# Designs tried in a protein design run: designed miniproteins, single chains, continued (2). Part 37

Each design is a single chain, and the fold is of that chain. pLDDT is the mean over its residues in the fold that is shown.

## One batch from the design tools (miniprotein)

Design m5260
Fold by ESMFold2-Fast:
Structure m5260 (fold): chain A 72 residues (1-72)
Amino acid sequence: MLERLRELLLERRPDAPQEVIDEALARAPGLMEEARRRAEELTDPEERELALRVAEDPVAAFEEGAAVRAAL
């Protein structure tokens, strides 16, 4: 997952310094864990499942155009 996230970041910001990309990747696991924790608190089963899928595979969710952009 993180390697695909790195590739996605490089495609969007090819001129970005390596340090900026490394910092974003270092923060990504923490953001995913926070997203998963928030998802587990949802009372609607359908919303919870969707949010958990986003937290588990944020790259696929990003390609679907939604919540991961707010999380990054």
Scores: mean pLDDT 67

Design m5261
Fold by ESMFold2-Fast:
Structure m5261 (fold): chain A 110 residues (1-110)
Amino acid sequence: KVQQLLQQAVQLAERLAELVRRIAEADERVKAGDKSAEEVKKELEAQFHQTLQQFDQLVSELKSLGGLSDQQVSKISSLVSSMGILYSAGDYEGAVELLEEVKKMLEEAL
């Protein structure tokens, strides 16, 4: 059960990183004057927020089951919070790097 949830958390972290990369691409197209990319960006942002909620819930469940220590949960929460700040500032590359660090931490917990 714990191993399966950790694998799901790794997959969600990777999905979040991929969504941020796609949002960055759509944002560059919007800046270049591609109006159609605005709708694509909004759809990707909606998927990002939904996936982030699923990730947060899964991390909470892993903590409750002892699959992640309090220190691991605290570090993941700190990285996710910092990622959110970078994402809001338009630093998509920095946000992806933090999500890749989260994924690595989860893989090391497997």
Scores: mean pLDDT 88

Design m5262
Fold by ESMFold2-Fast:
Structure m5262 (fold): chain A 82 residues (1-82)
Amino acid sequence: SAERAALIARRRAQLARQRAQAEEFLKSGVKPEVSQAALEQLDRLEELLARLEAEGVPVEELRQRLNEAQLEALEELKKLAE
């Protein structure tokens, strides 16, 4: 649906912004292991988004699953940053 396509486009734009920020932090040399892990998590989120798009899941399920994956990624990065 158009709504699903719009959500996917917004999420891709968000991931692209997060990638640009992680790449900038990596260039700064501060805790490069955290920035590298963030880039790896972004790769996985982009892959998940592509899989969910191909599966054709309903927009509400798509939103829920992407939000859950994003929270899991954030928690893993917090463990590395400690």
Scores: mean pLDDT 84

Design m5263
Fold by ESMFold2-Fast:
Structure m5263 (fold): chain A 80 residues (1-80)
Amino acid sequence: MLEVRVEIVTSPYTGEPILVVTIRNTDTGEEEVLHVNLSLFSEEEVLELARTLAEQHGLSEEQIRELEERIRELIREHKE
């Protein structure tokens, strides 16, 4: 079973927002983690990176769509 977690953390060293996307396979215990500095990447670039990661791990288009919407929501909450 695949578990997807999305969060934004503030770097304790720079104060910059970092998007963290974690895809965990609960059957194997393997985790893939994407860290994206939101100060360096546009929303469009972040979504492209997340989509690529999700597709590599066999997420459905529905799961990818939900992930993209969650990422957009989190970025907007952190914009100001």
Scores: mean pLDDT 79

Design m5264
Fold by ESMFold2-Fast:
Structure m5264 (fold): chain A 76 residues (1-76)
Amino acid sequence: MVEELKELFESLKKHVEEKIKQLEKAGKLEVAEKARSLLEEAEKIVEEDETEENLKKAIELLIKADVLLENELDKL
């Protein structure tokens, strides 16, 4: 399970990073910064201790960032 959660975390992280770049290019800097803050928090949690619980918490933060980014992309 931990390896599957790591794969999911890395996949979501990459997806969130690409969406942040798209919004930064579109001049939506405020929402991009909010999403980047969530991404940095998620990375910090995993960096401190790569447990199943921490990976789940990090994934939840990335999902929150993704929803925020999708809502702004839908307005473009």
Scores: mean pLDDT 84

Design m5265
Fold by ESMFold2-Fast:
Structure m5265 (fold): chain A 98 residues (1-98)
Amino acid sequence: MKEELEKKIKELEERLKKNPENVADLMKLGSLYEKLGKLEKAAEYYRKAVELGEKKYGPTDPLVIETLRQLAKVLKKLGKDEEAARYEAEAAAREAAR
């Protein structure tokens, strides 16, 4: 299980070196690092996915809003409750603006 996740992570990281603005691959890396228990790395990739997703799809895009929620979830697991609450509130506000 762990070795399979690490293989997928390495493949996606190599792909991102060639295409650094691939939002889907950034989200997948966040998810894979979360499954691996590397929550700080997961949060890092989710933040990158939000930033690039906003630029490509706009701030109220469903993919961006869901990525904000995944970021908040990971931050809460890290004990960063205040930061997590801010991102969840931002996601809810963006959803209400649709």
Scores: mean pLDDT 83

Design m5266
Fold by ESMFold2-Fast:
Structure m5266 (fold): chain A 83 residues (1-83)
Amino acid sequence: DEEERKKEFEELKERAEEVLKEAERLINQAMSLDPSAEEARKLVELARELLEKAETLDLAKNAYNAAMQALGLAKDLLRKIEE
């Protein structure tokens, strides 16, 4: 199942990039309202660096997990600001 592993790797990297882009957009919105959004931006930077360096499926999974955490923090931060 070399094809499936290759597809999984490519799809995971693509999904991580999508998640990361969404997180960045939300953080940019939050930063205009609350400078504490800088913490979430740091997490996005770490996730992006992990994604750039991801050469294996395991590394891509680590990048995806970091991106998901960044997105979660960005959504939580924006929700708190909205409240």
Scores: mean pLDDT 78

Design m5267
Fold by ESMFold2-Fast:
Structure m5267 (fold): chain A 67 residues (1-67)
Amino acid sequence: MVEVTRDPSVSEAEAREILAEVVREAAARGLPIEFDAEKGVLIAKPGLKGEDLRAIAAEVRERLAAL
């Protein structure tokens, strides 16, 4: 899945907050992931599958669109 652009109403800070929320929720559900607040990125731990990462990315994009 290719991301070409984000909603222009979303700031970089808002995008990071959405990513952080989705990652925290996924971690709370038992997925082996963390959020790196300094870099604003998802850290995949051993055992996380690419399918799970794609699902997280889709959730982030959906929330960014909904804002």
Scores: mean pLDDT 72

Design m5268
Fold by ESMFold2-Fast:
Structure m5268 (fold): chain A 62 residues (1-62)
Amino acid sequence: MGILERLEEIIKERKDNKVMVDMARVGKEILLAPSDEEALEIRRRYAKEGIGFGESAKKRLG
């Protein structure tokens, strides 16, 4: 199964797990974004909602 199919499966089967669904949605939107600018906008939108793991990693590393 391709990565896009796996992300769609997670969204459908794990609706009760908000974190997994949100991460799968972010990954799918980034993968399907028609431009780098739109992908960056999607990342910023979800990071603002606390879904972006990059910020957590930066806080832990200093």
Scores: mean pLDDT 65

Design m5269
Fold by ESMFold2-Fast:
Structure m5269 (fold): chain A 93 residues (1-93)
Amino acid sequence: MVVFPAATSKSVKKGEEITAVATTPKENVTSLSAYAIRDGKITKGLPIKSVERKGNTLTATLSTDAVEDEDDEIKVVATTLGGPSHEQTFTVK
């Protein structure tokens, strides 16, 4: 199972980097993906700059440079081996 801990702030502005932290037992996360959302729909994929693993913790750094002013949210999705995806949402300010 993958768990995204509660972030101190879930609001981000265009041009800021997002750090997403996922905890997973036995390191079963296969990938992290990020998407821009507008009006509740995925509009585009966002590049992940780096993913670092430290024990059962994955830390992903994402650039928001590709996010447009009209985008409402950024969604980070963790995909696991043979399991459902887990997600964390950040609000674009």
Scores: mean pLDDT 68

Design m5270
Fold by ESMFold2-Fast:
Structure m5270 (fold): chain A 138 residues (1-138)
Amino acid sequence: RGSELANRFSRAEFLTEEDLKDPENRKLVEQRIETLKALLPTTSGLEKAYLLHRLANALFALGKYEEALPLYEEALAIFKKELGEDHPAVAAALLNLGKVLEKLGKEEEAKPLFEEADKIFEKLKKEGKLPKRYEFLL
């Protein structure tokens, strides 16, 4: 059970809502969050941004939206600075930031983020630069 869950979590980057009904699965996500938090002060630049994004995804999966919000914002700022405005990582961070804002009841703040993400994904698709894992978001 634990090893299968670890493989599913690693592949999908987070568990489904049905998976999280299992207390064992929730415990494994909580342990992953603590591991990621411990690694965060040892990282900088892009490595820090990817860790922040993964940590925010894990917190979001557990319904910890208030904790996920500032981590998505910091990851987005670093991705924009280091990779440029139209990178797939920027689009993914915008999409996830929009989703957390919707969960916090900030739908009007989420709308422009979804629109910016959609424009980046569409541009990347037209240029043949969209990574295969993001094709389902178009």
Scores: mean pLDDT 77

Design m5271
Fold by ESMFold2-Fast:
Structure m5271 (fold): chain A 72 residues (1-72)
Amino acid sequence: SEGEEYAEKAEGYAARGLSLAGQGRFDEAARYLQKAVEYAKKAEEAGNKEGGKKSIEGARKVAEIGGVDAPL
C-alpha cells in the first residue's frame, strides 16, 4: 500500500541518517532525518501510524545524541 511504501522510504532515510551521524557527518544526517520525518508523516496520513511513529522516534533519538535538530 501507499502507506507501506512511505514507511519503507522513511526507514531508509532514517537508517542513512543514523549511519551519517555515526560518521560525524551531522549536516548530511540532518537532511536525511528531515526526509525520514516527512515520509513518516505521509505514512501516518496514508493509515500506517506504526511505521510513521518508528521513523520519527529514530530521527529524534539521533538528533538528541548528535546535537542535530530534527524537524518533527
Scores: mean pLDDT 70

Design m5272
Fold by ESMFold2-Fast:
Structure m5272 (fold): chain A 78 residues (1-78)
Amino acid sequence: LEQETRAAIERLRQLGAEEKDPRLSAQLFALADAIERALAENNKQRLAQSLLRASELLEQAGHHDLARRLRELAKQIE
């Protein structure tokens, strides 16, 4: 779970760096930071909420596979 969450954080930051839309790029980095902070604080509720929010943003941006993975991680935490 922690390793999968850290991998997801890295992937979000990578997508943010590659994203041509500066607004979406900023949102991806902000969500990666929020997930990392929740993980560091061992706050399961906030971690699950941040993962779900990131999943919704990714789904809308067309990153369906990563969105599904984040939803699965959120379910494992709750």
Scores: mean pLDDT 82

Design m5273
Fold by ESMFold2-Fast:
Structure m5273 (fold): chain A 95 residues (1-95)
Amino acid sequence: SLLKEVEELAKKAIELAPEENKEATRKLGEKLVKAVELVLNGEPEEKILAEVKEADEALKELAEKFDPENEKDREMALYIQKAVQVFEEAVLARE
């Protein structure tokens, strides 16, 4: 299930995030999970785009705190990238 996959990837990103970034990572993860759920449930495009906009805003907030030299930040970012890929797969699975 794409929904279960994105939930587990978001959870892993939060667990791996540095303490100071855990809340920003949680916010982004929750928005990505909701966006995937809306896509899979066949919700209107307007609702999906609203959650994508909130996810983008959360991503920008997290990016301002991101340290590419911090191993935990790099690992968190990898799982966020995988979660975004699951969202793309969910969009492609729609008719």
Scores: mean pLDDT 84

Design m5274
Fold by ESMFold2-Fast:
Structure m5274 (fold): chain A 62 residues (1-62)
Amino acid sequence: KIIEILEEILDLLVNGRSQADFDRLKEKIKELEKLIPKYEFWELMRNFTPAFIKKKIEELKK
């Protein structure tokens, strides 16, 4: 689910330190690209920060 993927991406951005964490982050980004429209994916990539991702998670939980 989109919220679960965004929460994993947020955790990896804040706490990721290893090559395995980086590879997992790339995998989750690719999974997210398949689930959301291109314009939303582009917006996320343009604003790829923990703060923006946290805001998107909060918006989706409504």
Scores: mean pLDDT 79

Design m5275
Fold by ESMFold2-Fast:
Structure m5275 (fold): chain A 58 residues (1-58)
Amino acid sequence: SMEDKIRELEEELKKKNKEILEEMRKLGDTMEATIEAFVRTSDAISEYFAKLQALKEE
């Protein structure tokens, strides 16, 4: 029936909405990890330059 068709589409929409939310959460986690890795890399580079400067002054 038309009513059954509407219910099926509503159920499918709810499933798709849950999938989108889950993917957005995963993306957020990935972005956070990426930012953290970038910060760590930046800190390591700064430390490396500081060590180079200290050695050159020796």
Scores: mean pLDDT 83

Design m5276
Fold by ESMFold2-Fast:
Structure m5276 (fold): chain A 108 residues (1-108)
Amino acid sequence: SELKKRLDELIAELKARRPLVPESLKERYDELVAKLESIKDPEKYPEAILAASRILAGISYVAGDEASRARYEALAKEYAKKVKETTPLILEAEIFEGMLQLYAAATK
């Protein structure tokens, strides 16, 4: 599945970028990554891709990586069109993105 491949690639990118996550948020981050890895239902792949893209955009913002942030925000916007409703996973990812943005602002 093309969607599964994309999700697996985003999970790999999340794992690679883990060192950029604030120490106090790493436990919650690891729980979110584990939730994404546990998804086996193809109907939930668009939701998972949206959630992963939101988290990666937040990490890119903390890192000052504007090019990666723009790429992940574009991907999140694409997949937001494919999701009919806000799910608990999407809400958790959006809250986590917000937490990353607050940490970035506080450490400036």
Scores: mean pLDDT 87

Design m5277
Fold by ESMFold2-Fast:
Structure m5277 (fold): chain A 77 residues (1-77)
Amino acid sequence: SDAAEAEALVAEAKELLEEAKKEKDILKAIGLLLRALGILLEAELKGLDKKFPEQYEELKRLIKELVEELKKVPGER
């Protein structure tokens, strides 16, 4: 179901956030960022922003937290 798909994307984003909190390597951090962007694009393509706005907002919040965690990895060049 679409609801199960929305929950699956949120769960995947939560797993990526846990990996981001532990990450110390800049190239792996970039990989995690690209995967997170892919999840957002998949949600948009599936229309989850319109069908499940609460899950979509949770997804966006998790991705913002992931970006903030990855900013702690040295590599601002």
Scores: mean pLDDT 80

Design m5278
Fold by ESMFold2-Fast:
Structure m5278 (fold): chain A 103 residues (1-103)
Amino acid sequence: MIEEIKKKVKEIAEKLKNAKSAEEVMKLMVEAGKALAPLYQKGVKEKSAEYLLAVAESFELVAKAAEENAKNSKDPETAEAARKAAEIARKDAQMLREMAEKL
């Protein structure tokens, strides 16, 4: 489960790096959240640091991809969407790491 979801999120992150519109950035962020939701739900229900950290690491990967898009994008609207996406993903990763540490 963890490995399959991590692989799927890597594919989403790769698409996010190359996203050419704000709409595509937002769509990929939604897809990443949906892919990670089962792992997050198990982490919370089972009080599993392993599952919560796997979600955190995946959001860190998404954040890095969004940061690269923001830096490289020639479209200001896409760059702005990517910056916001990176900020959200970084914040989610931090919250998940803090949740895992408190278990």
Scores: mean pLDDT 88

Design m5279
Fold by ESMFold2-Fast:
Structure m5279 (fold): chain A 62 residues (1-62)
Amino acid sequence: MEDARRGAELAEKEGGPKIAAGARKAADNSDYAGLLAAGHEAEKLGMHEAARGLRAGAQSLR
């Protein structure tokens, strides 16, 4: 879960506060699909480090 929280923090800093909020909620709920969706959205906006952290967090729930 630390990877997901770090990914959310990076998304917030890189201009995606809504992605960061959604990712934090998904992390708190152990929501695998929500973390993947947040990572995909971050990737689409060019936030590659945030996307990597969010995907790593999702995989840790599997």
Scores: mean pLDDT 76

Design m5280
Fold by ESMFold2-Fast:
Structure m5280 (fold): chain A 61 residues (1-61)
Amino acid sequence: MTAEERIARYREIAETGSPEVAKVARDYLEELEKLVAEGASPQRIAELDRAGDDGIAYAAE
């Protein structure tokens, strides 16, 4: 998966999810876009993506 695919996924969740899920998705989207712009390592991007997925799953309950 590319960083662009991860960004697109968080954008869609922010637009289509519940208010709680959308808020979490927007926070992680902002951090992910920042890391990509800074040229962060694939490992660091993957760590943020995992944390974002966990946060979204938790908010969806």
Scores: mean pLDDT 75

Design m5281
Fold by ESMFold2-Fast:
Structure m5281 (fold): chain A 79 residues (1-79)
Amino acid sequence: DKKETIEKLEEYFKKAEEAIKKKGIEAGLPYLQKMLELAKKLNDSDIEKFKKKVTKMLLDFGDKKTAKAVEKAFELIKK
């Protein structure tokens, strides 16, 4: 179900943001990986939405290197 997939993506996004805020980038990586796995089930439009949301969050934390890597990972899962 697309709705359940999107709800889980929003949950993992919040968990990633909280983990990064408290413990740094490495603490968020497991949640970002779960988001990439779930995003494979989405259409390109929804993948693009989560790509922008995650890359903005990582840039706001000042990690340009991880932001660029995650952006590329989301692009690779598009159909």
Scores: mean pLDDT 85

Design m5282
Fold by ESMFold2-Fast:
Structure m5282 (fold): chain A 80 residues (1-80)
Amino acid sequence: SNLERVRALAERLKASDGRPFEAEYLLAEMLALTSSEEERELVREALKSLSDATKAFLRQADFSQFAPENQEVVAEALAE
């Protein structure tokens, strides 16, 4: 299911901490699949688990091609 795919990507994103280009790729893959509030919560939790260094890198990345609701979740999670 889509939810299972997003959940698998969330675990991979958490495991990619310290590998910023891999984290960016995995986040982009998650955002392309994310379509529900439950899936957006998985994105938020995964991003919050990352180190400050990885979060700082992701703040410079461009995710403007994704849905506004998904962009908002990323912006909120990375602002902490």
Scores: mean pLDDT 88

Design m5283
Fold by ESMFold2-Fast:
Structure m5283 (fold): chain A 87 residues (1-87)
Amino acid sequence: MEEKEKKLEEIKKEFIEDLDELNKKILADPSMTGDEYLEKLNEILEKYIKKIAEVEGIDYETLSEKEKDEIAVELFRWDAENTKPLP
């Protein structure tokens, strides 16, 4: 449905914005460790996987690690397709 697709599009856009902000923070803050980056990245992934599951009518708690990874891969692919630097 158009409404559902619009919700998914908004979620993907917010994901890109949150990911970009995290990437800016790691570049600007010399006190931020790689472990802290990964922790924050995982928090962002969980947030958006939960939002996608809610829109799809899926209980987040029933998702396997493999299914969560698949959604994360889809989010990163969408990011790559929409944030590619122009030559």
Scores: mean pLDDT 76

Design m5284
Fold by ESMFold2-Fast:
Order: C-alpha cells, then sequence, then structure tokens
Structure m5284 (fold): chain A 68 residues (1-68)
C-alpha cells in the first residue's frame, strides 16, 4: 500500500540520518584524539565514521529507489 511505502521510506531516511549523526560523532572524536597525539585511536574513529557514512548513503539510496 501507499501508506506502507511512505512508512518504509521514512524509516530508511531516519536510519540514514542516524548513521550520518554517528559519523559526525566519530569524526569529532577522531579530531579530539589527534589533538592529544593519539593517532591510533583517531584512525579507529575515522574508520568508524567512514563505515557510518557508507551505511547512511546505502539507506538514502534505498529510500530514493522506493520513491522511484
Amino acid sequence: SEKEKERKIRELEAKAIGYENLADIHRGKAQEYLKRGDTEKAQEHLALAKQYEELAREYKKKAEELKK
């Protein structure tokens, strides 16, 4: 149904926003660790940010596909 489709789109968009927020948080943590000279922890958080950015992109794409 149209309502089920709209709900699914909203859920996918919400997931994308959630993952974008997680990516932002981990980028911020990476910058903090770099300021402290902890390059290993900074790299870990940058890797997590990249993973969350990819997940956000995937969910945005799924939402767009449902919109046709």
Scores: mean pLDDT 89

Design m5285
Fold by ESMFold2-Fast:
Structure m5285 (fold): chain A 80 residues (1-80)
Amino acid sequence: SPEEVLEWMREEAKRLVDELKQKAPNMTLEELKAWVEEVASRVVRLQMEALIQGVPLDDVVRVTNEFEEEVRKILEEKEK
């Protein structure tokens, strides 16, 4: 169902954020930015899959914004 797909998308996004948090301390800012671009590409694929499976655009955008905010915090912490 679209609700199950949305929940799966949230869980996958959280997993990606957790992986990014784990790797961030051992990376330079430039390496972290490159890794963030790779992760962003994976999130775009998740968005496309969710939309194909019938998840409303508003819900996909909300989850994406939550993900981007978490990534912003990680980058901001690294940029100190």
Scores: mean pLDDT 80

Design m5286
Fold by ESMFold2-Fast:
Structure m5286 (fold): chain A 61 residues (1-61)
Amino acid sequence: SNAEAERHRRALETAREVIEEGRKQGLDEDSIRRMAINRLTAVHGLPVEEAERVVDEALAE
């Protein structure tokens, strides 16, 4: 659905922002991954498994 696609796009954008911020601060990838997952679950209400997939997608870019 359009709503599902939009939700995924927003989550991916958020994950990219957290990754960029963490890299600028010199954080390691494990810490960045954890922060991005936590933001997606807390702010976007994503299940942990879905948040992990989105974050891993963003990290692979």
Scores: mean pLDDT 85

Design m5287
Fold by ESMFold2-Fast:
Structure m5287 (fold): chain A 90 residues (1-90)
Amino acid sequence: GPAAPSHRNLVSEAVHYAIFEEKPEKAKKLFDEALAKEKDEEKRKIIEATKEILEKAYELKKTNDEKTWEEKTNEVVKEEAEKMHEELAK
């Protein structure tokens, strides 16, 4: 048929741009192209679910102000340091 990229190739590229290139808008466009070409409802649900998970992950990254992210990271680091201190204090 007229050479359209496979659904698998579009989804694979979308995941690559979302995770490795940090380009959520490019990833979204590739997911939308995959969904436009996919006729199987079950496969469309999988593509949509993957898109939503990645969009939510990037939304959380964006909505965490630099200060809030630093505070949360510092809390995790402090908790791990306290755990290590307890193990060493045996």
Scores: mean pLDDT 59

Design m5288
Fold by ESMFold2-Fast:
Structure m5288 (fold): chain A 112 residues (1-112)
Amino acid sequence: SSETDVLAKRLRQLSDDARALARRAKERGDEETAKLLEEAATKLDQAADLVATKTPEGLKQARSLIDEAITLLEEAARRAKERGDEELARELNTLRGQAIYIKDRIDELLDL
């Protein structure tokens, strides 16, 4: 469906955004936050591939991967805040909010 195509594209954009923030964290010496963001990006990219299958099984697996990515983004935001990087923490909270929105749309497609 056109909606699943839009969601897959948005998930790929979030993956790219997470990788960009991972590079910035690494440049600032925060290798642990960078690692969390690379893992979140990988899960978001895998979720995009699963949404693109347009199957209920793919959507359920994508939902699980997005939930894992949300947890990683939340941990990354907490770590950034603890290190005094309020800008990165705010950007990560925005990215997390976008991931939650996509999860909610998938839940609607699954009648959840």
Scores: mean pLDDT 91

Design m5289
Fold by ESMFold2-Fast:
Structure m5289 (fold): chain A 91 residues (1-91)
Amino acid sequence: GEAGKKGGEAALEGGLLGARYGPKEGIPAGVAGALAGMGGVFLGELPGSSEKESGNSGLSGGESAIKSGSKKGIEGGEKGKKAGEEAIAKG
């Protein structure tokens, strides 16, 4: 779904930037956010996948990206979290 895919894209970007530019202790959270965000994008494009499934991945990825501690990770994570919550509400 569109909302879940957008959440996944934001979480993926935030997670990757968080892992690359954040503090070293934030790298695992940034990587987790990127992987969950990628899952949200994949599920959002997959026919038959629910908005709840892609939204949950975007929300989880967004929260992990925020934990990375980088400015870009936090910004992307907040967007992923909001879009994931919206997708869950629609599904």
Scores: mean pLDDT 73

Design m5290
Fold by ESMFold2-Fast:
Structure m5290 (fold): chain A 80 residues (1-80)
Amino acid sequence: SGKKVVIVVGGSTEDAAAGAKEIKEALANGDEVAVVAETGPGSGNAELLAREAQEAGIPVALVPAGDEAARKAAVEKLLA
């Protein structure tokens, strides 16, 4: 089994692009990938990436943009 990696994807275009790159690199390394993606106004790119990840069989958690506590909780749950 590879390393377990949780990738946090922010809602901006730049953050979503960075998240997509990290997912691709982790999968290429044989890592077990999970994704936490921001939702809300302006988070369309992160939401699209989350849907694509889920369709690929990757575990996904959705968290409201700016909710740091929800983001931390989602990361902890996916790392368990």
Scores: mean pLDDT 83

Design m5291
Fold by ESMFold2-Fast:
Structure m5291 (fold): chain A 68 residues (1-68)
Amino acid sequence: MPLTEAGIAVAMARIMAGVADLLASKGELDEAIELYEEALALVEREAPEDTATIADLRARLAEVRAKK
């Protein structure tokens, strides 16, 4: 599979989202929100065409924010 800057950014964002999911499951909502925001910003900057990943990250961020 070709490793592009966009592809690397999406992979990093997915790892960040996984960590944020673990933080959210522990009730660490503020840390989870910050990490989702970083992951989303990374994908929007480096891979704006990956609308599926952006939508997924936005949905997870909105869910965690709704718990506040």
Scores: mean pLDDT 81

Design m5292
Fold by ESMFold2-Fast:
Structure m5292 (fold): chain A 94 residues (1-94)
Amino acid sequence: EKKRELAILSVALGLTAVAAVELIRMGAPQEELDQAAKDVEDLGKRIAELSPEYAEEILAASKRLVDAIRAGDTEGVIQAARELIRVSDKAAEK
């Protein structure tokens, strides 16, 4: 079920964003932030594959989240994650 897979990916994305915020707040090494950013990039690609009509919007939001994580921008991470989850939820509606 597409809706179920999108829901699971949205939860995984939310958890990854929370983990990234905590890593930034703790002053984690860049390597750990880069790993969280890669996890987000992979999740964003999978959500885009499941939602071709929203793929451009999803990939753009995913890129903003990846950039915010790599920059150590906690507010940017929260904002971008909320945007990406919102688009994913919209894509799950039928």
Scores: mean pLDDT 83

Design m5293
Fold by ESMFold2-Fast:
Structure m5293 (fold): chain A 86 residues (1-86)
Amino acid sequence: IRKLLEEFDEAVRNAFLAYAKGDKEEFERYVEEVLKLAEEILKLLPSPELEEAYQALVEAYKKKDIYAFGVAAGRLLRVAEELLKK
């Protein structure tokens, strides 16, 4: 699970770097990786809080809202870290 969280954080960072460079192709690849890793994290840590964070992430992606995507990704990481402390 910690390896998945590390990979998720790296994919989010890479997505934002690609967005800043205007590289739409790389941005879409990293966003897909973020969503895939989020699904894997949700499978390992099923909780309503994490499901809500994942849904917010998906909605931000559909709206092409990079700010909302970043906020949702940060929330997902925070919720997953709190669940691991239990």
Scores: mean pLDDT 78

